# Designed miniproteins, single chains, continued (5), part 99

Each design is a single chain, and the fold is of that chain. pLDDT is the mean over its residues in the fold that is shown.

## One batch from the design tools (miniprotein)

Design m19451
Fold by ESMFold2-Fast:
Structure m19451 (fold): chain A 89 residues (1-89)
Amino acid sequence: AAEHGAKAKEAEAAGDYLEAGEHYRRQGDEIEATGKPYLAGVAAYSYLQASRMYEKAGDLEKAEEAREQAEKLMEKYNTVPVLLLNLNY
């Protein structure tokens, strides 16, 4: 999960939006696979970032799929997208 987040940011900074979207999607998939409800918002955030990157790459189908995956997680767990900004709260 952390490795994909770092690679997504590197690809985004380089303008490689399709690669960035794939890394954000993989991060979301790994977090979702943990099955932990308190991480559902973090997974949803990753999928929304993937959707934004896919739109910038012109891949509207992948963008819509990632957005729908985020929306399903938010509905299932009654949550909002959450960005992990700090190691200490």
Scores: mean pLDDT 78

Design m19452
Fold by ESMFold2-Fast:
Structure m19452 (fold): chain A 75 residues (1-75)
Amino acid sequence: SIGEFLADYLVRLARRRDVEGLERLAKTAEQMGITEAASLLRKMAEAVRRGDVDAAIEYARQAGKVLGEFLEKNL
């Protein structure tokens, strides 16, 4: 599914510690009105900043699911 694809993509960003990329995605999600995904992406970026990779991966899975559900319903 698209949600699984997005979750996998976000997990790769977490593993690469791409904080700047995650913050840009969070801003884009916020601008699109996907507030829950924006919140999860910011929590993911914060987890990466503090070195908590396990928390970042968990937030990545949640964000991917939320984004996938939004896209399937609204786009």
Scores: mean pLDDT 84

Design m19453
Fold by ESMFold2-Fast:
Structure m19453 (fold): chain A 96 residues (1-96)
Amino acid sequence: SAAEERERILRELRELLRRLRELEARIRALLKRVDDPRLRALLDDVRAQIREVEEFIRELETNPDLPLREMINRLIAFKLRLIGLEFEFELLEKEL
């Protein structure tokens, strides 16, 4: 049902938010050891992504009529961005 799909999407968004916050913590820990402008830029990108996911979770919680297709498309976009951010961090961690 649409309600079950909505609950699954909310759970996946909360898991994405947890992973983004873990990534933020890892970037901050590395920044204490190495002050690099690419790491600072990545931290800003991760923080912007955290805000977007948090805002979308609030939208889902307050708008019962939000279309399922829109929810799925936004979830996929957030997952792809997280993968890119994690990959960028792994590359920077190896170089620094």
Scores: mean pLDDT 90

Design m19454
Fold by ESMFold2-Fast:
Structure m19454 (fold): chain A 68 residues (1-68)
Amino acid sequence: MNLPEKEVLEKQLEEARKLAEEYRARGDEKMAELYEEVAETYEALLAGDMDEEFRETMELMGAAVDVL
């Protein structure tokens, strides 16, 4: 399923990582860990979106080869 554009998800990931670093610098380990988990969620979404795009591209290429 098409998620928000990759660029938007990348920005959200950057913000989550930035917040995790800020909380870590403050010594707030619990908040830093929470934002690290949020960052992992965005990484997983990006990985899933890329896998789906790759799969769709391969299916399209396979159909083209069958025509040749």
Scores: mean pLDDT 68

Design m19455
Fold by ESMFold2-Fast:
Structure m19455 (fold): chain A 75 residues (1-75)
Amino acid sequence: TPRERGVEIVLEAFRRLMRRQGVPEEEMERQLEVLRRRLRDASFDDLVAWLEGLRSADPETAEEALRRLREIERE
């Protein structure tokens, strides 16, 4: 569904941030699995809020992910 695609966009943005910060692969996958569970029933507004939270740490990744999320929401 479009919402499930939105969840994957948020997870990809957090994966990029964690890789840039040097988070080990094993820890990154654990954190992403926890985030995936938290986002299971998230609305598009919830997904936007998570990406806005990324903006201070990685504004380019946050803006690109927000752009992709907005395109999916319009479907």
Scores: mean pLDDT 82

Design m19456
Fold by ESMFold2-Fast:
Structure m19456 (fold): chain A 69 residues (1-69)
Amino acid sequence: MPLTVERAVEIVKRKTSLSDEEAEKVVLQALLELGLEPTLDTVIPEEKRDELFRLLSRRTGVPVGELKK
């Protein structure tokens, strides 16, 4: 199943106490760092998924394994 930016925001929101706006901001900042289009409908390339989760883990303090569940 494709990983969209919207799905990544939902994962961050579920695994953290961040609001919708805060979770979206964290994910969009990570996309900018990766050089990806910062929109909710952007599909994350498979080769960038692990790097995205690493960046999200670093920004949120949540371990990569927990974000991937």
Scores: mean pLDDT 79

Design m19457
Fold by ESMFold2-Fast:
Structure m19457 (fold): chain A 85 residues (1-85)
Amino acid sequence: MEEKKKEIEEMVEEARRLQAQGQELVEQGLKDGIDILKEGIDLIKKAHMKYAEAVELEVSKEVGDEIKQKVEDAYKEAMELLEKL
């Protein structure tokens, strides 16, 4: 039980980290070019996948919903930015 809780916490933290890095790279990519923007989008996609794994391990609803919403919002925003390029 403690192992699953630790895995969920680590996945949630990793998802938040990947999302934050992805958003930073998306913002930087708007200044520095499309390759950095694509890297940011990939990190946001990885965050979304990591969150999905955490949900399968029974992450709490409050924490899961918050992270899922942030990742989904960031992913949509990044995709809209890519579409404009």
Scores: mean pLDDT 72

Design m19458
Fold by ESMFold2-Fast:
Structure m19458 (fold): chain A 83 residues (1-83)
Amino acid sequence: MERLESEEEARKLIRDLVERRRRSGAPQETLELGGVSEEQYEVLLRAAKEIGKETGDIVSVTRRGDTAVITVMSRQAALEAMA
Protein backbone atom coordinates (compact mmCIF):
# COMPACT_ATOMS: atom_id res chain seq x y z
CA MET A 1 0.00 0.00 0.00
CA GLU A 2 1.65 3.21 -1.20
CA ARG A 3 1.67 6.26 1.06
CA LEU A 4 0.94 9.69 -0.38
CA GLU A 5 4.07 11.57 0.73
CA SER A 6 3.71 14.58 -1.60
CA GLU A 7 1.50 16.34 -4.13
CA GLU A 8 3.86 15.06 -6.85
CA GLU A 9 3.16 11.45 -5.81
CA ALA A 10 -0.61 12.15 -5.79
CA ARG A 11 -0.40 13.71 -9.27
CA LYS A 12 1.56 10.69 -10.54
CA LEU A 13 -1.00 8.27 -9.06
CA ILE A 14 -3.93 10.03 -10.74
CA ARG A 15 -2.01 10.50 -14.02
CA ASP A 16 -1.19 6.76 -14.04
CA LEU A 17 -4.90 6.01 -13.51
CA VAL A 18 -5.84 8.21 -16.51
CA GLU A 19 -3.18 6.46 -18.64
CA ARG A 20 -4.53 3.04 -17.57
CA ARG A 21 -8.07 4.10 -18.58
CA ARG A 22 -6.80 5.34 -21.97
CA ARG A 23 -4.87 2.12 -22.68
CA SER A 24 -7.91 -0.06 -21.86
CA GLY A 25 -10.33 2.18 -23.77
CA ALA A 26 -12.66 2.13 -20.76
CA PRO A 27 -15.09 5.07 -20.31
CA GLN A 28 -14.06 5.27 -16.63
CA GLU A 29 -11.58 3.82 -14.12
CA THR A 30 -11.78 3.86 -10.31
CA LEU A 31 -9.14 3.46 -7.60
CA GLU A 32 -9.86 3.07 -3.88
CA LEU A 33 -7.24 4.13 -1.32
CA GLY A 34 -7.59 3.10 2.33
CA GLY A 35 -6.01 4.79 5.32
CA VAL A 36 -6.25 8.30 3.85
CA SER A 37 -5.83 11.20 6.29
CA GLU A 38 -7.61 14.55 5.95
CA GLU A 39 -4.33 16.12 4.78
CA GLN A 40 -3.79 13.38 2.18
CA TYR A 41 -7.39 13.80 0.98
CA GLU A 42 -6.73 17.53 0.40
CA VAL A 43 -3.56 16.64 -1.55
CA LEU A 44 -5.64 14.26 -3.71
CA LEU A 45 -8.24 16.98 -4.37
CA ARG A 46 -5.54 19.42 -5.54
CA ALA A 47 -3.88 16.75 -7.69
CA ALA A 48 -7.26 15.81 -9.22
CA LYS A 49 -7.86 19.44 -10.28
CA GLU A 50 -4.39 19.69 -11.85
CA ILE A 51 -4.54 16.34 -13.68
CA GLY A 52 -8.12 16.96 -14.85
CA LYS A 53 -6.99 20.28 -16.33
CA GLU A 54 -3.85 18.67 -17.84
CA THR A 55 -5.51 15.60 -19.41
CA GLY A 56 -9.06 16.83 -20.12
CA ASP A 57 -10.50 13.87 -18.20
CA ILE A 58 -13.13 14.35 -15.50
CA VAL A 59 -11.39 13.49 -12.23
CA SER A 60 -13.36 13.20 -8.98
CA VAL A 61 -12.30 12.27 -5.46
CA THR A 62 -14.82 11.28 -2.79
CA ARG A 63 -14.12 10.37 0.82
CA ARG A 64 -15.93 7.67 2.79
CA GLY A 65 -14.42 7.62 6.28
CA ASP A 66 -10.74 6.68 5.84
CA THR A 67 -11.24 5.60 2.20
CA ALA A 68 -10.74 7.89 -0.79
CA VAL A 69 -12.36 6.88 -4.09
CA ILE A 70 -10.72 8.35 -7.19
CA THR A 71 -12.68 8.16 -10.45
CA VAL A 72 -11.33 9.20 -13.85
CA MET A 73 -13.78 9.49 -16.74
CA SER A 74 -13.39 10.55 -20.35
CA ARG A 75 -15.10 13.83 -21.17
CA GLN A 76 -16.99 12.05 -23.97
CA ALA A 77 -18.29 9.33 -21.61
CA ALA A 78 -19.41 11.98 -19.08
CA LEU A 79 -21.39 13.79 -21.82
CA GLU A 80 -22.98 10.51 -22.98
CA ALA A 81 -23.97 9.63 -19.39
CA MET A 82 -25.86 12.95 -19.17
CA ALA A 83 -27.90 12.20 -22.31
Scores: mean pLDDT 78

Design m19459
Fold by ESMFold2-Fast:
Structure m19459 (fold): chain A 100 residues (1-100)
Amino acid sequence: SPVEKLRELLEKMKEIAEKLLKALEEGDYEEAEKLGLELQKLFKEIGELMEEANVDPKLQQKLVDKFFEMMNAAEDKDIEKFKEKLEEFIKTFNEVLEEI
């Protein structure tokens, strides 16, 4: 099921995002960059699955926007903004899961 695969990918993203948060809090920017690349790779797979599942294009764009807001906060090393944008990303991802 595309829904089950998207849920699995969301859980993987949450695990990596938690590791990224810890790396940022510890000042381990090399590990943070590596984890950021892993998140980008997973998000590409999510984008392909959303297209295959015929998710609403506006909802797809909203999720893309929330993902890049989160990634920009990580690049800026803004821990509080990263936490906020991660919560917004997860909320929007759950909206995608509810529509399919």
Scores: mean pLDDT 87

Design m19460
Fold by ESMFold2-Fast:
Structure m19460 (fold): chain A 64 residues (1-64)
Amino acid sequence: MQQQQIQFAQQLQQLLDQGAPASELRQVLASVSDPEIVAGMSDEEVLDEARATVARQQQWLQQQ
């Protein structure tokens, strides 16, 4: 369970580092969250959610 969350955050970070398009980030987010909510997001909102997800995971790892 926690390993899947770490892998997901690592995938999002890699895509962000590579400058991947919001459409690719949206696909990754839709695989682990509610796809209906993700489909309603703008490209900017998708990028912000991806960055927030990575930041939350990094903070969680540092708190251990």
Scores: mean pLDDT 75

Design m19461
Fold by ESMFold2-Fast:
Parts: C-alpha cells; structure tokens; sequence
Structure m19461 (fold): chain A 91 residues (1-91)
C-alpha cells in the first residue's frame, strides 16, 4: 500500500468515526493522527511529501463533497488543518 493510500485510509477512518459519533474529532484524536501522518511521511523527500499531502487532500475533498454530511465536513476541516500544518513544517 502506498503512503498516499495509507494516509487516505487513516483520514477516512477518522471521518467515519466522527460521523458515527455525531461529533468532530477531538484534539487528542487529531494530535495522534498528526503523529501517525508524520511517521508515514518520514521516509519521503520534502517534494514527495508535499505531492502526497496535496493528492490526499484532493481525494478527501471529493469524498466529503459526495457525502453531503455536516459532521463529515467538520471532520474534513480539522483533517485538512492538520495536513496543512504538516505541509508548512516541511516547506
């Protein structure tokens, strides 16, 4: 499984858990998610990591728009914020 596929699966799991719970991810869940993403990106060059982050964000945007669910949208906003923070740290 590619790094992009693994990141996408982690993000989808978080979104699905948020929808099932009826609330956005907690700060503790987001912190754990950020650390898991950093570990997956560790072995990539900065340019490769930025490309993977961009591709994952695009795929998640398509999925959240398809769901038309306000909790999924809130979870996406939090996930996108974490991905954006990681992108800034490696730029």
Amino acid sequence: MSVAEQMYQLAMKMMDQAVAAGRPPSEAQLAAFKEQLKKLLKDLSPDEALKVIGNVMTALQIEVNRRNDPVAAQAYDKIAEVLGEIAKEIS
Scores: mean pLDDT 87

Design m19462
Fold by ESMFold2-Fast:
Structure m19462 (fold): chain A 92 residues (1-92)
Amino acid sequence: YAEEARELALELSKLPDEEQRKIAEEARARLAELEEAIEAALSDPELREELLRRGEEVVEATRELVERGEATHEAAVAAAYLIALRLAEELA
């Protein structure tokens, strides 16, 4: 997931800032629709710990790209939400 998030953040950074923000907002809205399924999955302690670890790896990878000036903050946020959405859909 970390490598996919990095690649996605780099690609999204090529888009205008307005489009990057729209993608992040749409992914976040879709995640909200899946909230019950996500909470059900997080009730399993083993799965919760694995998901938290993967989430931290995605956040660290995208943050490093932003700090290096290789990706925009908006693109990194959008990439993280899109990876989270893909994972949530696999859990549902």
Scores: mean pLDDT 77

Design m19463
Fold by ESMFold2-Fast:
Structure m19463 (fold): chain A 68 residues (1-68)
Amino acid sequence: SMTDEQVIALLDRLEERGLISREEAEELKKMIEEGAPPMEVEAALFRLLFRLSPEKQAEAIALINEAA
């Protein structure tokens, strides 16, 4: 499982690639800061990613797998 610091770094990479917005990244970082369970943060992230095109979803999943 990833540390909070690794998840934050992943969110920054997803934002840099345009896979999530800055606002979405900031909301997820706030959840982590407020002590939300890791599974809740993960579920929120995957809900955002599953709204993307199949090509962008594949890119995001590859980045997540690389980070883990």
Scores: mean pLDDT 83

Design m19464
Fold by ESMFold2-Fast:
Structure m19464 (fold): chain A 95 residues (1-95)
Amino acid sequence: SAEEKKKREEEEKQIEEYAENKLREATDLSERAAEAATKKETPEEGAYRGYALLGEAQTTISYGINLMKKDEEEGKKLMDEAVERLRREAEELEK
């Protein structure tokens, strides 16, 4: 129906917006982790650490996007957990 089509389009938009917000958070946190690691290690190692953490979060978020199409709550949870893992790592490095 037209109503079902509108709901699907709105759902796809919500998934995109949620994922973009999580990717933005992951990017900011990976930059914080890279800066903190650079102060404790070499600049190259710090950059690698940030890149690796961002890559892991991006991969998990991509999987979460696909999962949201079948199970919205589990997909969101997966993306949230990816960002929270990165946040904890950044905070530990900043100590």
Scores: mean pLDDT 84

Design m19465
Fold by ESMFold2-Fast:
Structure m19465 (fold): chain A 80 residues (1-80)
Amino acid sequence: EDIERLAKAVERAVELATSPDPEEREIGMALLEIIYGIIKTLPEEERQKAVEKIRPHVERLAASPDPEVAALGRAILEDM
């Protein structure tokens, strides 16, 4: 299922973006931007299902102590 795969990809990207390693955080943020870009191209019903599945992961991103990581999480939450 494409939605399930996208949700798992977001979860993994958020794990990288919240890593203590700054290089892993950069990779995670870049992957998140790509995956969320794909989610935005989905039909409305599929997009809403994907958004519901990724919301807790994006909320964790928005709570990051890294201000750049938190800003990306907040931007995605506001765009949802």
Scores: mean pLDDT 85

Design m19466
Fold by ESMFold2-Fast:
Structure m19466 (fold): chain A 78 residues (1-78)
Amino acid sequence: PRLPAELSPEEKEELLKRLDEEVEAAKKEISKLPEPLRKYYEGLINRTAEALRKALLEGKVEEARAELAKLQAEAEAL
């Protein structure tokens, strides 16, 4: 699944809601982790979520994809 290059206001709202749901689910999962990892992932999720929201609002699809890829790589490394 790819983000479209240009979004309608309704599509942006729907994608932002999906992002919020994914972030919330990730935070629920990391709450099960030990203290050091939980703090690390909380920081990553918060920073990535903010970058993704900004990119989506600005229509920067490639930037949003890069931030998601970084988060996934960090998660797999641990």
Scores: mean pLDDT 69

Design m19467
Fold by ESMFold2-Fast:
Structure m19467 (fold): chain A 62 residues (1-62)
Amino acid sequence: KPSLSDEQIKELAKKLGISVSDLRELITALQNGDSEKVQELIKKLGLSLEQLDEIVQLLLDS
């Protein structure tokens, strides 16, 4: 079962200024507990820790 709908992912990606594919990769890394890849993607995509927390909260609420 996907944690977020396609619509939620598209809206969140637009809000964060990143691509849907990059957001999906970040969500997969978070779900797998791949902390190194999460850190790499955050820096690559220019995301703040606050934006990362928003993504994590949405995954927990789904």
Scores: mean pLDDT 78

Design m19468
Fold by ESMFold2-Fast:
Structure m19468 (fold): chain A 96 residues (1-96)
Amino acid sequence: MNEVLRELSERIKRELPDPALQALAQALFNIGMTKKDPASLSEEEMRELMEESLARTKAFEAAHRAELAAMDPAEREALAARRVIEEAERLGVDLG
């Protein structure tokens, strides 16, 4: 379980150079995992969840590219954090 989270963190760092987007991808994966029974998930299903979180984060970057390019790092972190909160609230997931 924790080994999958470690692997995801390494993929996030490799594929997403912006720390705000790295945090967004990690949070989206955690929300997805919270909605699933980990004992019933295959490795392939967990990999699909990782790919989904990365794809959603990349889609967010593409949709907000011009805005993100004008932002400083703290503003990008705030925008990413807002999207995490909105997704968690939509799915009824407590982030802590």
Scores: mean pLDDT 75

Design m19469
Fold by ESMFold2-Fast:
Structure m19469 (fold): chain A 61 residues (1-61)
Amino acid sequence: SKEEARRLLEELGELVRQLSPVAGEIFEKESLPIYEKMIEEDPEAAVEELERRIARLRELL
């Protein structure tokens, strides 16, 4: 589950970078630490949140 969450986090980060390099940099500084903490504390919730975010972002692309 932690491995799945980390894979999803990598996918989300790549999608954000595809939208904008600046957005990708902000994601690494602001969002990445929050998701890493979520993965450590509740990997199941992290998977659900990351899948939801990825799906929404893909709809906008």
Scores: mean pLDDT 81

Design m19470
Fold by ESMFold2-Fast:
Structure m19470 (fold): chain A 78 residues (1-78)
Amino acid sequence: ERFLQLQLEELKKRFNLPRDVLIALVEAIKKDPNVTPEQILEILRKHGIEITLEEAAQLKVFLKNLLDMDPNLLERLK
């Protein structure tokens, strides 16, 4: 539990991701596990965050793995 929170804080620092953006990304992946890196970039751009397609693909895999480990991840991000 604390370990996942620390990993989320590290991710926020690395990509400058605020909580609302993390919620939006987790919701997108939960609704469609096949969400594309381009769709991830669109969500990030709406919040003023710029990353590469490669980074968006890595971010998707990371968040999907976290969601698979903790299906209540979305509730924790509230």
Scores: mean pLDDT 73

Design m19471
Fold by ESMFold2-Fast:
Structure m19471 (fold): chain A 90 residues (1-90)
Amino acid sequence: MAYIQGSVEGAGLSLEEAVERAEREENRERALGILDGALAMALILAATDPELAAAVREAVDRLEAALAAGDVEAAIAAMRELAAIIKAHK
């Protein structure tokens, strides 16, 4: 099989990059779009790893709520938590 551990580490770094891009984005709708796309990537990764899915559930719930509310700052905070959990999952 492909190197699954490297895939998880790569996903964590990609989520951190999405946070940095969202923080630099002056347009709130575009910032939310960046975070929504990053959430989709995290959900795909979690679908293949039940332990990771359990670990990220609360951060995902907070991120989805923030995205639905249009709260960029809350969405960035939730995405940072999600990225940290994924990076710690080896």
Scores: mean pLDDT 76

Design m19472
Fold by ESMFold2-Fast:
Structure m19472 (fold): chain A 58 residues (1-58)
Amino acid sequence: LKPRDINPTAGFTGDTLPEEKREEFIKEQLSLIETIENEEVREELTKKFEEEFNKLVP
């Protein structure tokens, strides 16, 4: 996947996946974030996923 195919909010807001699939989605998105050379975007995406990841753990 290319960095421009990553939607930092779309996967977690609106049409958010069930908890099981959210965990897989978060892991996949984190992997994609590592391919982003723009540090500003990478940091923003990482923070959003950390927030969503914490919400997944009851």
Scores: mean pLDDT 61

Design m19473
Fold by ESMFold2-Fast:
Structure m19473 (fold): chain A 95 residues (1-95)
Amino acid sequence: MKELEELKEKLKELEKRSKELIKKIFAALDKNDKEALEKAKKELEELLKELDKLKKEVEELLKKEKNKEAEELLLEIEILEGMIRLVLGIAKLVE
């Protein structure tokens, strides 16, 4: 349970950072600012790597003991990863 609270805090930090970076990506797209877009994309890709590490930590916890909060945390991580990948996909398709 103590480890689970630390993982929840990490997810909250990553959610906040992802929200800020997604806003920067859409702002850069609206302004056709290629430099700002590439910077925000790289930062979001790094955040996606951090999120994958967090996912693995939650999966390891679930292997030791199945609990509903850890399962819900894993789902929240997967949803955020999907959203980030979608945003990165949109950014790649915009000329």
Scores: mean pLDDT 83

Design m19474
Fold by ESMFold2-Fast:
Structure m19474 (fold): chain A 113 residues (1-113)
Amino acid sequence: MNVIELLAEVYRLIGLAYRKLGKTEEAEFYDKVAEALRKYAKENPVIIPDTPELRKALHYYSLGLAYLNEGKYEQALEWFEKARQLLEDTLRRENPEAYEKVKKIIEEVKKEM
């Protein structure tokens, strides 16, 4: 699994949940991060082994999707943020170089807003 592509999708879904809650500025930030990460992931695929932490992040991602489909946007955000945190922690442990590049991309988006 390309973990940065998965991370980009989680950022996109966090943005969608914020947009549903009327948090337009937060939604725009997460949408821009998602697009930048997706572009990076396409050019730099990062494959991480199937770890317990990666499986747990996927479980949290699935819970977020379930809440999003029920229109429970605050709960969806909680689970997507937990998935995001686990994916970033896993990336930092398994591929520190890729993690530093992801962190730089996020900071560059933040500075341009």
Scores: mean pLDDT 88

Design m19475
Fold by ESMFold2-Fast:
Structure m19475 (fold): chain A 66 residues (1-66)
Amino acid sequence: MELEGVLEGLGARLLEKEYGIKPGERVTITIDPENPNDIVIKSNETGVEVRLRTTLEGLEELGLKF
């Protein structure tokens, strides 16, 4: 499953500092239905991929909006 989202809030600042994905940048979020806790976030601007062990609810708590 693929979703498009925008990074905002606290999670956006953490991803900017660690991975260079900037607040307000468009990202593609890919979730494997067989491994829903392993989420891939890809920047549409830079192509950088980040793999996180989290849930969609966890990402929403960090300030991701879809």
Scores: mean pLDDT 69

Design m19476
Fold by ESMFold2-Fast:
Structure m19476 (fold): chain A 82 residues (1-82)
Amino acid sequence: SAAELQRILDSLEEGVLTGEDIAVLNRDPKLAEVVLSYARYRDAVRNGAAPEVIEQKREETLRKAEELGPEVTEIVERYLEG
């Protein structure tokens, strides 16, 4: 759900996933792909990757989020802009 995705993304920003987060991702492989893509985007930003690489990771994350619908896309967009 949208609320579960927000919680998982907040957990990633805090540096660790909870057991509840892991359980959600194990049940929803498409959501897990979105979360993994977002984590790769954040890694590129933290490591000072070239702007074009960061944009590629951002676009891939949005594309995967769009496959799950507009509510998921809106949440992911907010985190990609923070």
Scores: mean pLDDT 83

Design m19477
Fold by ESMFold2-Fast:
Order: C-alpha cells, then sequence, then structure tokens
Structure m19477 (fold): chain A 68 residues (1-68)
C-alpha cells in the first residue's frame, strides 16, 4: 500500500538523519530522529509484517539505547 511505503520511507529517512546528527555529535537531535524512525517503522509493521522492516526497527532501537 502507498501508506506502508510512506512509513518505511519516513523511517529510513529519519534513521539516516539520526546517523548524521550522531556523527556530528548532536546527541539530542540523534535521539529525536531515532525515535521518529522507530515510530514510522512500527506504523509500517501495523499495516503488514516485514522481516526487513523488523530488522531496521531493531537496529534503530539498539542505536537509541547506545545513546542513553
Amino acid sequence: SPEYERYVALGDAALTAADIYEKAGDKENAIKFYEVSIENYEKALEIQPDPEVEKRLKEAKERLDSLK
């Protein structure tokens, strides 16, 4: 569905932004974008199960936890 593809794309974009902020030393924005990534992947998975999206969700959660 277009909504599923939108949530996956938003999750991927947020994950990329989080990585950029983390590398720049901007922990506050990195955390915010990891949270946005997690939210969008969870919304995608509510529409359809996808092991690839589940893997990306796990990666985003692990990266967020490393910043605490």
Scores: mean pLDDT 90

Design m19478
Fold by ESMFold2-Fast:
Structure m19478 (fold): chain A 65 residues (1-65)
Amino acid sequence: SAELRERLAAAQAQAAAVRAELEALRQKSKETGGSQDAQAVALQRQLTRLQTERDYLESEIANAE
């Protein structure tokens, strides 16, 4: 399904954006003397959810083909 492939591409793009934001927060935490904050934890959880969504969509595409 083209729709499933588009959703997969969107999830992958969103995961890349979240990874970039995590790196920016990690750099800021180094400058302020903190190792992790609530924002970094929230972004890591979002990345995990996107990973699960990707795996689900890949399975759905494989089952449809």
Scores: mean pLDDT 78

Design m19479
Fold by ESMFold2-Fast:
Structure m19479 (fold): chain A 59 residues (1-59)
Amino acid sequence: SMADAVAFARDFLARHGLPEELLPIAQAYAADMARRGVPREEWEARLLAFLRAELERLA
């Protein structure tokens, strides 16, 4: 659900010590993964790879 995607994104950023500024895009990406039926077990690795690319723009 959307609520689950939002909760996952927030918890993910806290666990990895990532900036809260990434929350909107992390939530959007998590929601997209949920919509496309990406297995929950792949969410961590996929979101991490995505946000690492985004962090390159914030350098």
Scores: mean pLDDT 82

Design m19480
Fold by ESMFold2-Fast:
Structure m19480 (fold): chain A 145 residues (1-145)
Amino acid sequence: DPVERTEEYRERLAKLIKQLATASPEEKPKLLEEIEKLLKEIALDVLRDLARHQEPEVRERVERLIEALKNKDYSSLDEAQKKAAEIVEEGIKKAKEILVKGAEQIKADPEKADEIAERAAGKAIGAVSRGAADAIVTIAEALRK
């Protein structure tokens, strides 16, 4: 169920944001790496879910994009797939910025930590999901020309 998976991701991100808010400077790099890994996992899951409902030619190109993103090797991708990879990476970058700002807001207002964390997690998932959807559209549109 996509709703249950989204709730699990939101809870995991919210926990990481709260940890980031109280982290020492020495702990922050490891937490930021963990956040980035989780955001990449979310992006790949959204791409896989969206690909299941696409035509076979679009699905095949999205599956190649997913593999390239996992392996950090874009050398076999066509121009549309390379643009799609950039769109996914930009979505992850925006999501990470949302989570960092959420952690800063928690430091300013610790009593609202849960509310801030849940809101930031939701916005971050939204940013990643929009990037994944735009990447699919980019690949599908290239096949129509």
Scores: mean pLDDT 89

Design m19481
Fold by ESMFold2-Fast:
Structure m19481 (fold): chain A 49 residues (1-49)
Amino acid sequence: MEENIKKLIDNGETDKNTLIRKLVPPSVTDEHKKGVELIDKLLEEKKKK
């Protein structure tokens, strides 16, 4: 998942909601929460650079 998120961000996809829809299944499970948290972390790291 992390590699897929980085690839999309590097290709210009920086919208959090679009990344969630493409990479994280529509669920409120722990996997969904971890996926959203990982997207937030990677987007924040991209903004710092």
Scores: mean pLDDT 72

Design m19482
Fold by ESMFold2-Fast:
Structure m19482 (fold): chain A 57 residues (1-57)
Amino acid sequence: SKLEKGIAMLEEDRETARALLEEFLADPSTPEYVVLLVQAALDSTEALLEEKKKKLE
């Protein structure tokens, strides 16, 4: 379904955001506020993903 396809795409975006966050955390030159912004974006994506998965139940 369209919802299942959307969930799969959001999961892919979440994994990309996690990889980016790990890269920033590994770089000592990355300012703390950048890490916080990326974490906030990841949290928002995970919240949206949970909402969409709840509708699939």
Scores: mean pLDDT 77

Design m19483
Fold by ESMFold2-Fast:
Structure m19483 (fold): chain A 78 residues (1-78)
Amino acid sequence: DEERRRKAEELRERGRRLADELLAAGVPQEVADAVRGFGESLADQLLEGRISIEEAEESLRALEEGVRELLANPPRWR
């Protein structure tokens, strides 16, 4: 399914970009790696047919919104 493949690549790229934004903001590597891994997991689930394109998009948008809120109101990193 060409649409699923293109969406999976988009999800992976968006996850990587979110991880890069977190690292640039001084967020710990472990948190950035978890965000990147979430995008990869969504892409894999989509390609395996375990989730729909809509479910994958909603999940990643929720993560993107959470990252924006976190960067706007950063917790104290130690």
Scores: mean pLDDT 82

Design m19484
Fold by ESMFold2-Fast:
Structure m19484 (fold): chain A 73 residues (1-73)
Amino acid sequence: MEGVLALLDEENNVLVRKKVEGVVTAEDIKEAVKEAEERGGKPKTIAIGGAEASEEALEEAKRLGLKVVKVED
């Protein structure tokens, strides 16, 4: 199943949007954060739609201080 992962800043601007197949992994989160920071953004929220997040991915998001939002569409 194809899902979407998006990183948002404090103002809810989309910094990074990626397609994800299957499960969002901790590496997916690390790569998205790196891309957002390389673009000069400071990620605050991670939104996940159409995919499940692994427990390791949720722990990585928490470690990075990100709020996790699941989009049901």
Scores: mean pLDDT 79

Design m19485
Fold by ESMFold2-Fast:
Structure m19485 (fold): chain A 100 residues (1-100)
Amino acid sequence: SLEKLKKLTSELLDIAGEIVERITELRQSPKPLTEEQKKAIELFEEMMKNPAKSLKDFAEGTLKLAKEIYKVTNSPEAKELYEKAQKIYDEIKKLIDELE
């Protein structure tokens, strides 16, 4: 449904906005970022420049970065973002699979 897709897209953009704020905290961490974490941030930033190209890929990248932020910060806020990103990814994936 187009209406559901629009709602999920809006929710994904809200989560992505919160992740942008958390990237600042991640970069300010006293622990150096791993290569996997740096790559996750780079892929997320690339997808943020063109979120309309693939909604599924954007949702996947958002989920991967939310997970990495949670691993580094271990904060309740990062855990909540990770759980929200997981739910939105699962819903978007299901909706896209139903349209194919």
Scores: mean pLDDT 75

